# Designed miniproteins, single chains, continued (3): the designs that were tried, part 95

Each design is a single chain, and the fold is of that chain. pLDDT is the mean over its residues in the fold that is shown.

## One batch from the design tools (miniprotein)

Design m11304
Fold by ESMFold2-Fast:
Structure m11304 (fold): chain A 66 residues (1-66)
Amino acid sequence: SLEELKQLIEENPSLAAEKLKELFPEAEERIDEIGRESVRLAIEKGAEYAREYFKEQLKKLLEEYS
């Protein structure tokens, strides 16, 4: 369900990203770009900021594709 996927994003965003690629193959490149941007932000602003950015972007993507 949508709620279960949102919960997975909160608890394990990396696993959620893989599940989203399985459900929405057309979003794979966008999910990978979000991942790369999150790595860049971790270097610039720290891991906690990057993790929250990654979660927020995955939630937005889920709502767009669901």
Scores: mean pLDDT 85

Design m11305
Fold by ESMFold2-Fast:
Structure m11305 (fold): chain A 82 residues (1-82)
Amino acid sequence: SEIEILREIADKLLEALKKNPSSEGAQRGLIEAARRLAALGDLEYAIRVLREALEILEKSPEANEEQVEEIRRLLREIEEEK
């Protein structure tokens, strides 16, 4: 299913982000995967992935601040979805 593929993509991107927190490609790809997961109704997985990404990026001085803020905003939006 599309959800299963997106989960796999998100997990791989999260692993890439753990290895290189300054990777704009990994940050962007993870944001897009999380948005698509949320749009398909997999809110729990989207929230988990975004929370883990924030934990990695907030502890990393090399992280792109604009991407960190986008992830924080997206996480808040998804958490408020009912």
Scores: mean pLDDT 82

Design m11306
Fold by ESMFold2-Fast:
Structure m11306 (fold): chain A 88 residues (1-88)
Amino acid sequence: MPEVTVLETSSSIPLEITAFVLEDGVLNVVARDKANPEDEFVSEGIDMTAGVTEATVTSVTPSGAGYINEVRNLSKAKVGDEARAEAV
């Protein structure tokens, strides 16, 4: 399976990434407000089957005031090298 790395969050609300949900090549990123963990944000679905090459980068913007910067879809050759290392 392709692995992804999320490098950081950028928001007026500090966000914590709690989950990556990958189903049928579609990635959803789940994040929550660190100050109010009841406020949860879910990204729009990202098609990860397209552009599985050396590396691709997609910006993820959850609904509301939260932003997730750079979800990188890693090529199969790099899956063991970069995944998880830069998760926020």
Scores: mean pLDDT 44

Design m11307
Fold by ESMFold2-Fast:
Structure m11307 (fold): chain A 98 residues (1-98)
Amino acid sequence: SSLQQQMDQQVQRTMDLGRQNPSVLPLVQQTVDGLNKFFDRTQQRSDDILQQNSPVTGQQLSDRLLTRGYQSGLQAAQGVYDQVTRERNRQDLRRRLS
């Protein structure tokens, strides 16, 4: 889905930003690890839904769960990216004032 693609792209951008800024890399890694654990659990719940429901109903419930998961993941990755960018800008300002 377009949401999954947007989430994957934002996670990658956030990881790249973290790798370029070693001081914030642990925060970025923690966020990505948290998202991976969240999606592992979400995938398990999706699989349970598909096993317990008719193919049509199961697919609808699974799609809804995954869509909410991708939206939450995108927001979390974007939030960390914004936080890291603000911290970098603050450090740059401190260096200019020092």
Scores: mean pLDDT 79

Design m11308
Fold by ESMFold2-Fast:
Formats: C-alpha cells, structure tokens, sequence
Structure m11308 (fold): chain A 64 residues (1-64)
C-alpha cells in the first residue's frame, strides 16, 4: 500500500505496544498521538502518510 491512513498507522502502532491495548481498532487517543508526532516531525497532517513518512514515524517512536 503506497499510502496509509492515520487510523491504519494507529492500529499498527497499537500492535507494537504504543497506545491502548486494542486489536484492530484505532483509539482516538492513539490517532491524536500519531497526529501530534507528525506535527513534531514536520509532516503534513492531512489524514494520510506515505510509506516513507510512516517509517519516519515508527523510527521516531522506537527511540522514545
């Protein structure tokens, strides 16, 4: 998939242990966290991420 929605990114992050323990459902808190991290990385908050932007998000969160 060439682009990911914020919801899809949030679900993936929850599977990695970020945010609430919810399987297959993006929580509003995880969505908010993704959007805030995107702002911190200087990425556009338009509800979508490219594969490169998603990898940057994962890299940033893995260093926390």
Amino acid sequence: KEVFTVDEAAVYLQRLGFGPVVDGVASPETIDFVQETMRDLGLPVDGQLTSQQFLALLEHMSKA
Scores: mean pLDDT 70

Design m11309
Fold by ESMFold2-Fast:
Structure m11309 (fold): chain A 68 residues (1-68)
Amino acid sequence: SARVTVPILNVRESPYSEKSSVVAQLPQGTVVQLIAQDAQHPGWTQIQFEQDGQVKKGYVKSNYLQLI
């Protein structure tokens, strides 16, 4: 598992920032499940998280997560 270290973390549909839709925003301290680091896009990690009672997946910058 990992914890969000920035005040607001943008979770994106694709492992890049430009022109990738934000699918969720997670506040600092949110605990997320790590799925995989993207080998084609170094520095991005696919995560699974719960929001509004639903389990969702998306991509975040790996440096915004702290392993716990």
Scores: mean pLDDT 78

Design m11310
Fold by ESMFold2-Fast:
Structure m11310 (fold): chain A 84 residues (1-84)
Amino acid sequence: MTAEDMIEELKKQGVPEKEIQEKLARYASLPSEEARDQLAAELRARLAALSAKYSGSYSEEELPEEAYQLGLDATIFTIYRAMQ
């Protein structure tokens, strides 16, 4: 699956294109590869902690906003990496 395919899938799921592009630009604007790796590590750690807290019991509609945003940020990070 290409980065373009992943972006189109997010748009089909109702994620605004502006939000996708703003998150991609924000990730791309980080000053170094080390900063990107640090952000990726933070996103993974926070997502893992939230997954442990809410494991198996929440639908998309029931996810707290912060869990939704972390999941989206992790997906955007994956898309950005696929674009490189």
Scores: mean pLDDT 71

Design m11311
Fold by ESMFold2-Fast:
Structure m11311 (fold): chain A 78 residues (1-78)
Amino acid sequence: SELEEKMYQIIKDTLVSLGESEKAAEVIAKSILNFFKNMGLLKPEDIARYILSSIPLLKSPKVQEFAREVAEKLLSLT
């Protein structure tokens, strides 16, 4: 769907902005979206809420920054 494509682009572009190659970002973004789909999270607001609730469990500051940026951009789709 167009919404799924927008979510994919947000995750991919955020990974590239944080230093991942285009090829690596493509593979990682698809894996992240499949993870959320397998959990039954299909809406950007539900994915963003899950990400925000998970930030305290993330030990890397760079991963926390990635998670916050993705969640904020996903919420902008709603």
Scores: mean pLDDT 84

Design m11312
Fold by ESMFold2-Fast:
Structure m11312 (fold): chain A 76 residues (1-76)
Amino acid sequence: SELAEQIALVREQVDRWLARLSQYLPPDTFAALRAQVDALLARMEAVTSQAGFQAVAAELQGLLQQALQQMRASQA
């Protein structure tokens, strides 16, 4: 279904982002981020509506934006 395809694409994008972030974040920080991301991905697999998908996707985006800010701060 369309929803399943959207979920698969988000998972692929998140996996690529996590691989990159693992190179720049401290191990404990990355482990905490990975656990939060895995919990959100599990919630996303359980959604049955576009509204539910959008809500979880927004939480994932916010979490990854925070991680990106931490990475940028370490480079500046």
Scores: mean pLDDT 83

Design m11313
Fold by ESMFold2-Fast:
Structure m11313 (fold): chain A 68 residues (1-68)
Amino acid sequence: MSREEGLKKAEEGQKYAALGRALGAQGRHDEAREYAKKAIEYAKEAEKSGEIESAQGVINGARLAEET
């Protein structure tokens, strides 16, 4: 995977994490968890490309979605 593909995966993961947090804030916790799982899947792809810092940002966002 190229650096550009890894960054794209991290960006998609951040979007899923943000949606998960919004759903959690609305009390839609099952949906928030599903979006958090999607965010983590994208983070793993970003990490595979060597974009570890971007992947960590996604993971942190997904954790916030689970905690909200």
Scores: mean pLDDT 76

Design m11314
Fold by ESMFold2-Fast:
Structure m11314 (fold): chain A 102 residues (1-102)
Amino acid sequence: MSERLKIAEEVRDLMLEKLKAAPQPMSREEVEEIVEEVLKEIKEKYPDVSEDDLYVRTGIILALSASSDETAVELAQELRQEALAAGYDEKEMDQIVSEILK
């Protein structure tokens, strides 16, 4: 959905902005605080969007994976595994990533 894709892009952009502004190296707790802050901002802007929305989660994972901070990349891998364990479709996640990066 184009609307959901825009939310994924906005989540990615907010994540990248906060990650770049954060002092490095980051602790696990500091990276998790950035994720929580972005989720709060997205929930306030889009109150009908779930924190478990596939596009929201994919945007977070994509931004963390693109970080130069090793702790952020490690969290991205853990969040991707948690999403897959929760029943999210890996192919749908990869499609969203491809659409954001075009």
Scores: mean pLDDT 80

Design m11315
Fold by ESMFold2-Fast:
Structure m11315 (fold): chain A 79 residues (1-79)
Amino acid sequence: MTYFEIVVPKSTSVSKVKEIIDKYGGLLHRVDYGKDTITLYGTVPSDKFEKLKEDLQKLTDGKAIIRPITPMEMYFFRD
């Protein structure tokens, strides 16, 4: 499993992001609503991470910032 963080514009549909995560066999674990962005944390099979990233970039017109994180960062991470 790959743990990840996604930062998207506040106008982005969280339900559509979740649909893409679910499509690749992932799980959405946490959503944090910021001032100008939404940060989402989840897991996905490691072999599907690149396709997940590609679909999220397409959904957000290249505005999504997607990075792998450690399990500790997912639960104890700072902004």
Scores: mean pLDDT 81

Design m11316
Fold by ESMFold2-Fast:
Structure m11316 (fold): chain A 111 residues (1-111)
Amino acid sequence: MAKKAVELGLELAKEEGLDEEKKLEVIAGALALSGAGFSEEEIKELIRNTESLRELLLAIELMLKEGIKDIEKAVERAKERLKKADEEELEIIDAIVDNLLEAAKKLLEEL
């Protein structure tokens, strides 16, 4: 299961010509989306429409918690929420980002 998400992230990073740092972020994003039950098509669309893992995680929360079905609307609202986020919210998001990046590194090493 996790291996397929890593492979999808690697394919997306290769298609976009991303460096190693951005590649790891894309793999981490694919892992988060796969774990949340998103389809391969939805994973690709969300990753392509977000600029950071912070935006991606907030878009996932908006889609799952608030029932937003439109990916573009979820991404727009995630960007607005990030602009208004206080330090406490950012610390929580960054902790999740760090955990996803470490999980992505571990899974990539096992491939």
Scores: mean pLDDT 81

Design m11317
Fold by ESMFold2-Fast:
Formats: C-alpha cells, structure tokens, sequence
Structure m11317 (fold): chain A 80 residues (1-80)
C-alpha cells in the first residue's frame, strides 16, 4: 500500500473478517465475535488489541483501540 496503515484500516480489516464469518456488521455482533476479528486484524498488522468489555458491543471494541492511542505511527511500527 502507498499509505501507512491507520486505526481505520485495522477496524476495516476486522469488519471484513467478522462479516466473512457471520455476515453481520460489527455493530450488530457480540463483543466476543468482534474481539476475535479485531485480534486477527491486529495480528496481520502486528498490533496488540485489548479484549472488549463484558457485555460490550462491536463499537465498544473499536473505541477501545482508539482509547489505547493506536495511531498510524504505532501501526507502522508494528507492521515494520
């Protein structure tokens, strides 16, 4: 890719993984399913991802990644 990965790319990859398995959008999935998809996306980019909070939604898991301060620079470092 010509551009560096960003938190948006991680979330998009997680959404594609989740949709491929369940055919449902992130917002409609359980925290456990979103955790699995985000973890797979994070491994592709070398990023450590936190688990979603108990009873959380897919959106909460995405917010947790942003709350960790995951930036394009951090993803670049992980991908390198």
Amino acid sequence: LATHPSITNVLNAAELILYGKTKTPVGSSTAANVNAAVEEAGKLLGLETPPAPAGGTGEQQAAALRAQGVTREKLDAAAA
Scores: mean pLDDT 53

Design m11318
Fold by ESMFold2-Fast:
Structure m11318 (fold): chain A 89 residues (1-89)
Amino acid sequence: HMEVEFELETSDEEKREELLREFERAAAELAARGVERIGVRFKETKKNQLALTGFSVSGAAMSAEEAAAVARLQAALPTAEKKIEEANK
């Protein structure tokens, strides 16, 4: 019942697959908490350097717990790639 959108503007398929797997794992936890749609977009700014350029989430009004899970997802994405810029501090 959850719609997941993942977009990565890079030619590196291994990098894309690693980020996608980590994102899908976190998104499954969010789906269990009632998030209906989640989308992320990355763009390669330099070779092997990615920047998070878009983040969206929609569904029933998020609880504080769901908002915390979304924040954990955004924080976890950079750990899959050493050179990804952090979207939130």
Scores: mean pLDDT 56

Design m11319
Fold by ESMFold2-Fast:
Structure m11319 (fold): chain A 66 residues (1-66)
Amino acid sequence: MKVYGDADIAGVAGGPGNAAARLKSTGRYAVIASGDETGAVAVLLGENGARVRLVGAKAGEAAALG
């Protein structure tokens, strides 16, 4: 598994400012799973939803975040 920072989510979702702003404003984000643990991309939310970590085997899967 790989752990990505909240900034990585902003880059993958289509813009550093856009995605990061959404994460901070909503306080939560959905989990995207591609199947198994090694091929799955999951966005781990912090307790306050201010910190997000992307866990997965492929960054391309994270691009499906919307």
Scores: mean pLDDT 39

Design m11320
Fold by ESMFold2-Fast:
Structure m11320 (fold): chain A 90 residues (1-90)
Amino acid sequence: SEAEKLLEEAIEKAKESTAEEATKILVETYRKLAEMYPEVAELFEKAAEGVRNLYETAKAMGLPDELARELIVKEAELLAKEILEKIKEL
């Protein structure tokens, strides 16, 4: 699906980015997907909030950028699996 491709591309770009850039890429991708799939837009909005909150928490804890990025990417991968499962049920 187009959603699967966009999520995979965003995650791959995030892996090569700083934690801040990875968060921005993922949030922008979720916003685009929410516009493309209004039936599940709430799932993408929650995913964007989750990734932002994780980034802010990692910064507050003083985590190294590389570790913060890895945590954000891992969360994005888990969210992608959940979102794609829900889309298949539509």
Scores: mean pLDDT 85

Design m11321
Fold by ESMFold2-Fast:
Structure m11321 (fold): chain A 95 residues (1-95)
Amino acid sequence: GDADAAIKALEDFKALIEEVMRLEGETPEGKKALESVDKAIEAVKAGDFETARKYLDEAAENAIKYALNLPNKSLGFALITGVLTLKREAEAALA
């Protein structure tokens, strides 16, 4: 696994969610996604790539739930696309 690449993808994932939440507002799902990304980053730093993958899956699930409930459907679709792209990058780094 590539810890630096994984952390970068997870930080980009976090930044994407924070940007959308700044524009559209905070929800419980958005907050859970951010919490799970932070836990994934800490797991990567600890060398626990299995735990990092579990928290990445939880972050993606909550980010997608957040995106699906956005009134702005174009932004919701863009967020889902970004989340899936960054999840794949993080998974490749954690492999």
Scores: mean pLDDT 89

Design m11322
Fold by ESMFold2-Fast:
Structure m11322 (fold): chain A 66 residues (1-66)
Amino acid sequence: SKLEELEKEAKKKAEEQRADPSAEEEMRAFTIEKMKEAAKLLLEYGNAEEQEDAKAFLAKLAELEA
């Protein structure tokens, strides 16, 4: 029971932090960075089709950051 209460309180504090606009911006930037890294890995280790998709994806992410 107490462990469930602690998890609920931890979630409440995390949700309050996520409601903050600055926290949303940080999460968005972090997600974009992770997506870029994944696309770069596909460019190095993927097949020809995956490399083309990754290149297009990186171009789209660059446009979103501009």
Scores: mean pLDDT 70

Design m11323
Fold by ESMFold2-Fast:
Structure m11323 (fold): chain A 87 residues (1-87)
Amino acid sequence: MSPEEEAQRGRQLRDSYLRARELEREFERLFEQLREVDEEKARELEERWERLRKAFEEAVRLGDAERSVRLLQELERLLREVKEYLK
């Protein structure tokens, strides 16, 4: 792997990790609100978040930058879905 590819991979992993930490706090706040509106939907979406979060942590641990970016995009999509239910 070229030094440029290694540097890009490292930046993607770091940036993805920092973004995931921001999303975690947002998800915690939104899921509290969603449980008051629709507990069943909150449970469904929380289970999806839990699985995506664990997969993301695994990808970061393994240094899989491409997978970590894709999983972060899935987390961002889930965040938008939660926000849609809260208006």
Scores: mean pLDDT 81

Design m11324
Fold by ESMFold2-Fast:
Structure m11324 (fold): chain A 88 residues (1-88)
Amino acid sequence: MVEELYQRLKQAAESPLPSAEEQAKIVAEMDKLQPVFEAHMEEMEKLARLLEEAIERLLSDNPELTDDQIIRIQVEIYRLFIEHAKKL
């Protein structure tokens, strides 16, 4: 699980930033899933912990990540929460 999350975040850092329209869609999807997040807080906390471990490893391996790469990683984190919530 942590390794899988690590690889997704690493690929996101090397990928183009999503368009403003795509970012807006991600925010809208997060808003729609808010009741699911609230109903499944414990499960969301487990995912957040695994993501923290993956982020710590990524930062340790790549201390020179740019601000733009960090933004790309943050967008991918939102996608991961959305994907996980949809499986609940």
Scores: mean pLDDT 81

Design m11325
Fold by ESMFold2-Fast:
Structure m11325 (fold): chain A 106 residues (1-106)
Amino acid sequence: MLEEIAEELIELLELSEEEAKMLLKAAKSGDKKKFIQAIIDIFERRTAFASREEIEKVYEEYIEALKELKEKFKDNKEAVELLKEIEKELKKEKERLLAIYDFLMG
């Protein structure tokens, strides 16, 4: 399951070879928390020096990818629950990054 979700995210988000390797390593560990953290780390890497609008755009791309995966894996309850948890953690990280941006740029 984790490796299947990782492969789909690599395609949908057009992850780099380095990002894909990071995500696949986390998936192969079988640890859902490590898998979620790898996705957050890739998101942080992509938004590290981004503008507010770029952070929001990257976030929307991730949410759309997760939405497509929830439809694809709709008959797999464990996969859907994992994708919902990833969405929740991405929302928290987006809000954290925007708060830091507003603090530094305001």
Scores: mean pLDDT 85

Design m11326
Fold by ESMFold2-Fast:
Structure m11326 (fold): chain A 75 residues (1-75)
Amino acid sequence: PDSVILHLLKSGRLSDQVFRQLFPDDQQRHLLSQLLPSLPEEQRNKLIDLYLSGQLSLIDLTTQDAIHLIKQTLK
């Protein structure tokens, strides 16, 4: 169920295989794998929720642009 997968993603306990299934785009997956461990749990949870709700697009963002956008959004 989506809620269990979301909980595992937010806690950093998702298996690599499941992570690849959820994020088949290599650029988006790489960007998320770089950003998630650098954020506090509260901010990480908010980022994941925004991404999954479709309010945050990572397709056209560089890592630096994504970090900047996230910092502004999480204020």
Scores: mean pLDDT 61

Design m11327
Fold by ESMFold2-Fast:
Structure m11327 (fold): chain A 68 residues (1-68)
Amino acid sequence: GSKIGQATKKVLGLSDAQRQALAEQLRQKAKELEEEAKKYKEEGNNSKFASLYAASQLLAISADLIAE
């Protein structure tokens, strides 16, 4: 949300360019973890899938908060 995004921006003290660069790095890592999770799901490793998928979702949320 906008209130959380504004608070995150103030706390980090980063420039807009630095925040966007960090958010893009986190989005890239989230995609990598999601693809790894899908591979483990196809192999029947449900525990590894769940862990990697959860990590991917947390990174995606963090990227959205930092980008605001």
Scores: mean pLDDT 78

Design m11328
Fold by ESMFold2-Fast:
Structure m11328 (fold): chain A 83 residues (1-83)
Amino acid sequence: AQELTEEVLKRTEEILSTSQRILDESTSPEIKALAQRAIELAQKYLELFQRGNVPGEELRKLREEAERLAKEALALYEEELAK
C-alpha cells in the first residue's frame, strides 16, 4: 500500500516535470494548452490526495485525465521535434 502510494506520487511528479518542459519548449499553442491542462489536473490531484476526504473515484478520474493529456502532449511534442 505504501509502495503503491510512492509510485503514484512519483508518476504524478513525472507528469508535472515533463508537461512543464513541453510547455516551456513547444512552439505550438495547441501542444502548450494540452501540457498546461495536464499540469493543472495533476496539481489538483495532489491537493485532493493530500486532503484525504475525497472519493477514490474522483481521484482516479483526475489522475487518468491528467495522464491522458500528458501522453497526448508528449506524443505531439515528439512529432514537433522530429520535423
Scores: mean pLDDT 80

Design m11329
Fold by ESMFold2-Fast:
Structure m11329 (fold): chain A 100 residues (1-100)
Amino acid sequence: SELHEAVAEVVKEVAEKRGIKATQTEDPGVLELESETFKGTVQVLGDDEVVITVEEGEKHAQLILDYSKNTLIEGGEASEEVKEFMREVAKAVKEVLEEF
C-alpha cells in the first residue's frame, strides 16, 4: 500500500535521527522499534488511527492518535526523550495521513 510505505518512510526517518532502528513487519501496518534502551511498535489501524507502544525497562507508554476524531491520548510512563520521540512519530504519521 502506498499509504503504508509512506508511513514506514517517515517513521524510519524520525527513528534514524535519534539512532533508533525501525523495521517493517509482514503486517504492512506495523513497524517494530528498537534502541539500546527501549523496544516498541508503531501500528496503523485502518486509515485514521496510529498506536505507538514503548517498553523502556520496566516502564510502558502508549500514544494513540485518531486522525478522524482529531484526538491524541498519551498514557503510561517513559523517559522524556522517549515521549518526545513518540510525539514526533505521531506528528510525522499524521502529516502522511493528511496527504491520503
Scores: mean pLDDT 83

Design m11330
Fold by ESMFold2-Fast:
Structure m11330 (fold): chain A 56 residues (1-56)
Amino acid sequence: MVFTIDHYAGRMRQQQRTGAFDPRLDVLGDGTVDDRDIARLKERLRAAGAERSEMG
């Protein structure tokens, strides 16, 4: 547990640039980490952040 969306967004862009592919970052299932994946991941990370309240 280090950072949040900012940290992961940075890592995603790095992997996108280097061509490194991580299925966990490919939330759209495109086989690549792209803008759509970044946007979707941010959305999911925001939702995950809300789980702190455990409201569901």
Scores: mean pLDDT 57

Design m11331
Fold by ESMFold2-Fast:
Structure m11331 (fold): chain A 85 residues (1-85)
Amino acid sequence: SSAEAATEELLELLVKYGFISPEEAERIREMVREGAPVYEIAKEILRLSKLPPGTAMLMARAMVEGDEEAKKQAEFQIKQLAERK
């Protein structure tokens, strides 16, 4: 599904840019698989990655709802934030 693809692609970006560890990515992936709602996924992303709340929310919407626009916005914001590291 688009949500499953978004989950894998966005978590891979966070690991690639060092925002979270592979183990933390697996934690978030498990929560999505267990049907955790958008706000719980967003809270966990925020807690682990220290990304802005807006970015965490866009990621959660893409990962849970398959929101294609939220995915594109999250990818853009993650890459911009990575450039400032």
Scores: mean pLDDT 88

Design m11332
Fold by ESMFold2-Fast:
Structure m11332 (fold): chain A 106 residues (1-106)
Amino acid sequence: MTAAVQARVDAAVAALEAAGYTDLARAVREAAASAIRRGDLQTALDIADSGALFSSMPPDFQERVKPGFLESLRAYARGDTRKGAVLYTSSYIRAIGEEFDESLGL
């Protein structure tokens, strides 16, 4: 039911705020609220889980992912679930590539 989904969203928002990412916390809240309004509870859970995952990552990796993740969340907030998913995946692929390039430079 919606209460369980909202609790997951609230937890993800709190974790992002605690990590100092207040702009991401707001974007997660707005994106998840948009999904809930459409009755798309699975997308709302995916958004909450993405925020929680981001909060668990090392700070350097968070900074690499953040710009693309914000774009992803804004797409989800507009109801563009496909674009949101693509931008999310692309932000992580780019961040992993940057980490790999730096690790190979040693």
Scores: mean pLDDT 83

Design m11333
Fold by ESMFold2-Fast:
Structure m11333 (fold): chain A 68 residues (1-68)
Amino acid sequence: TSAEELRAAIERAGRAARAAPPEERVDAMLQAVSDNPELAALVRELAAAGASVDEIEDALLRRYIQAE
């Protein structure tokens, strides 16, 4: 798994979540990262803990891409 590919997946998940209704944003995010079970698991974990879509996207970017 490449960092560039992970970034694209994370950004796509964020966009999908923002385009979806609030109740479905987590599902939209999960679908966008469904080919990456590690990302999907982390998205679910953070969402269950009450993290916002923005927080989830930022956490994933920091972990894999490093915000710059």
Scores: mean pLDDT 76

Design m11334
Fold by ESMFold2-Fast:
Structure m11334 (fold): chain A 68 residues (1-68)
Amino acid sequence: MKIAIVYTPKAKEEAEKVKEQLKKLYPDAEITVIEAKDFKEALELAEELRKNEGYFVVVVATVEEILK
């Protein structure tokens, strides 16, 4: 199972917490963590990884970065 965590710069600490939780739930999963420059890039990366590369994708962003 491939999991990608795509996060916005202000959500770095939350992304690290999500990674640790996913490691506990899915010990055999390949987990990749990717920083996007903003929420728009995070959504674009998430779609590419999900559609073209078979990743289960989790997007982690702050409310401030979403509501721009």
Scores: mean pLDDT 83

Design m11335
Fold by ESMFold2-Fast:
Structure m11335 (fold): chain A 70 residues (1-70)
Amino acid sequence: EEELGKEIGKEANERLKAGASLDSVIAYVAKKVMEAEDQGFDARKILRAAAEAVEDPELAQMLKNAADGL
């Protein structure tokens, strides 16, 4: 689950670098976290790992806040 979170964060970084909007990247991360949670993974651990992997400080803070709110 931590490894999955890091992969989600890495993909989020690549999408932002490719010109995707923050809103679209947030929607992507939310979808992936929901899919993982449906499979029995801990959404909080995934969100924290993704936050550590993203380079954008605003996105990182948003993901960390989402994890801390669970």
Scores: mean pLDDT 81

Design m11336
Fold by ESMFold2-Fast:
Structure m11336 (fold): chain A 89 residues (1-89)
Amino acid sequence: MPKVEVIGIAGGEEASAEVYVDGKLVARARGGVTAGTLAGAGAVSFAQQGAKEVKVIVRGPTEELAREAAESAARGAEDAGLEATLKVE
């Protein structure tokens, strides 16, 4: 079953998100919760195309923004019927 791992990191200079497939950076987005939502949609697309491991890293200048973006990404994956794990730091 394809697995989506979502990691939220607080303390970045700006809100951004990165999608990794098999350790390769395949997509980037910027802009708060929107970056998280776009990264989540990208992760879902890659997982549906047969990727076994997809990792989403979302960064925010505050813990609140990082959490909100990460939760948005994880929710998108779950709504698509994928297994998602969420960690916020």
Scores: mean pLDDT 73

Design m11337
Fold by ESMFold2-Fast:
Structure m11337 (fold): chain A 103 residues (1-103)
Amino acid sequence: SPQEQLIRKELDLLGGDIRDFLKDTKVPQEVQDRVEQLLEQAKQHLEDKDYEGAIQTLDQLIDLLNEIFKSNPNLSYLERTRLLAVMGGLQTIKRMLQSLLKQ
């Protein structure tokens, strides 16, 4: 559906923003690897039309990004704004997926 295509496109764009953010910051490699694993798992769930699995994986990703936000006092105002914006985007994708489950 057009909505499914939009969700996949938005996740790909947010994934790019998240990867760029993690490369620009002093986030440990193991955390970057975990984020990449969660992005790949979310994408796979979407391809399988497992929207409940995608939602659960996005929740894990949001929780991890929130932990990065709280645990990194050296993040600049702009870096914090970038991180909050991508977390907001992931919440929007999650809401779109929840809407598809009700159809």
Scores: mean pLDDT 87

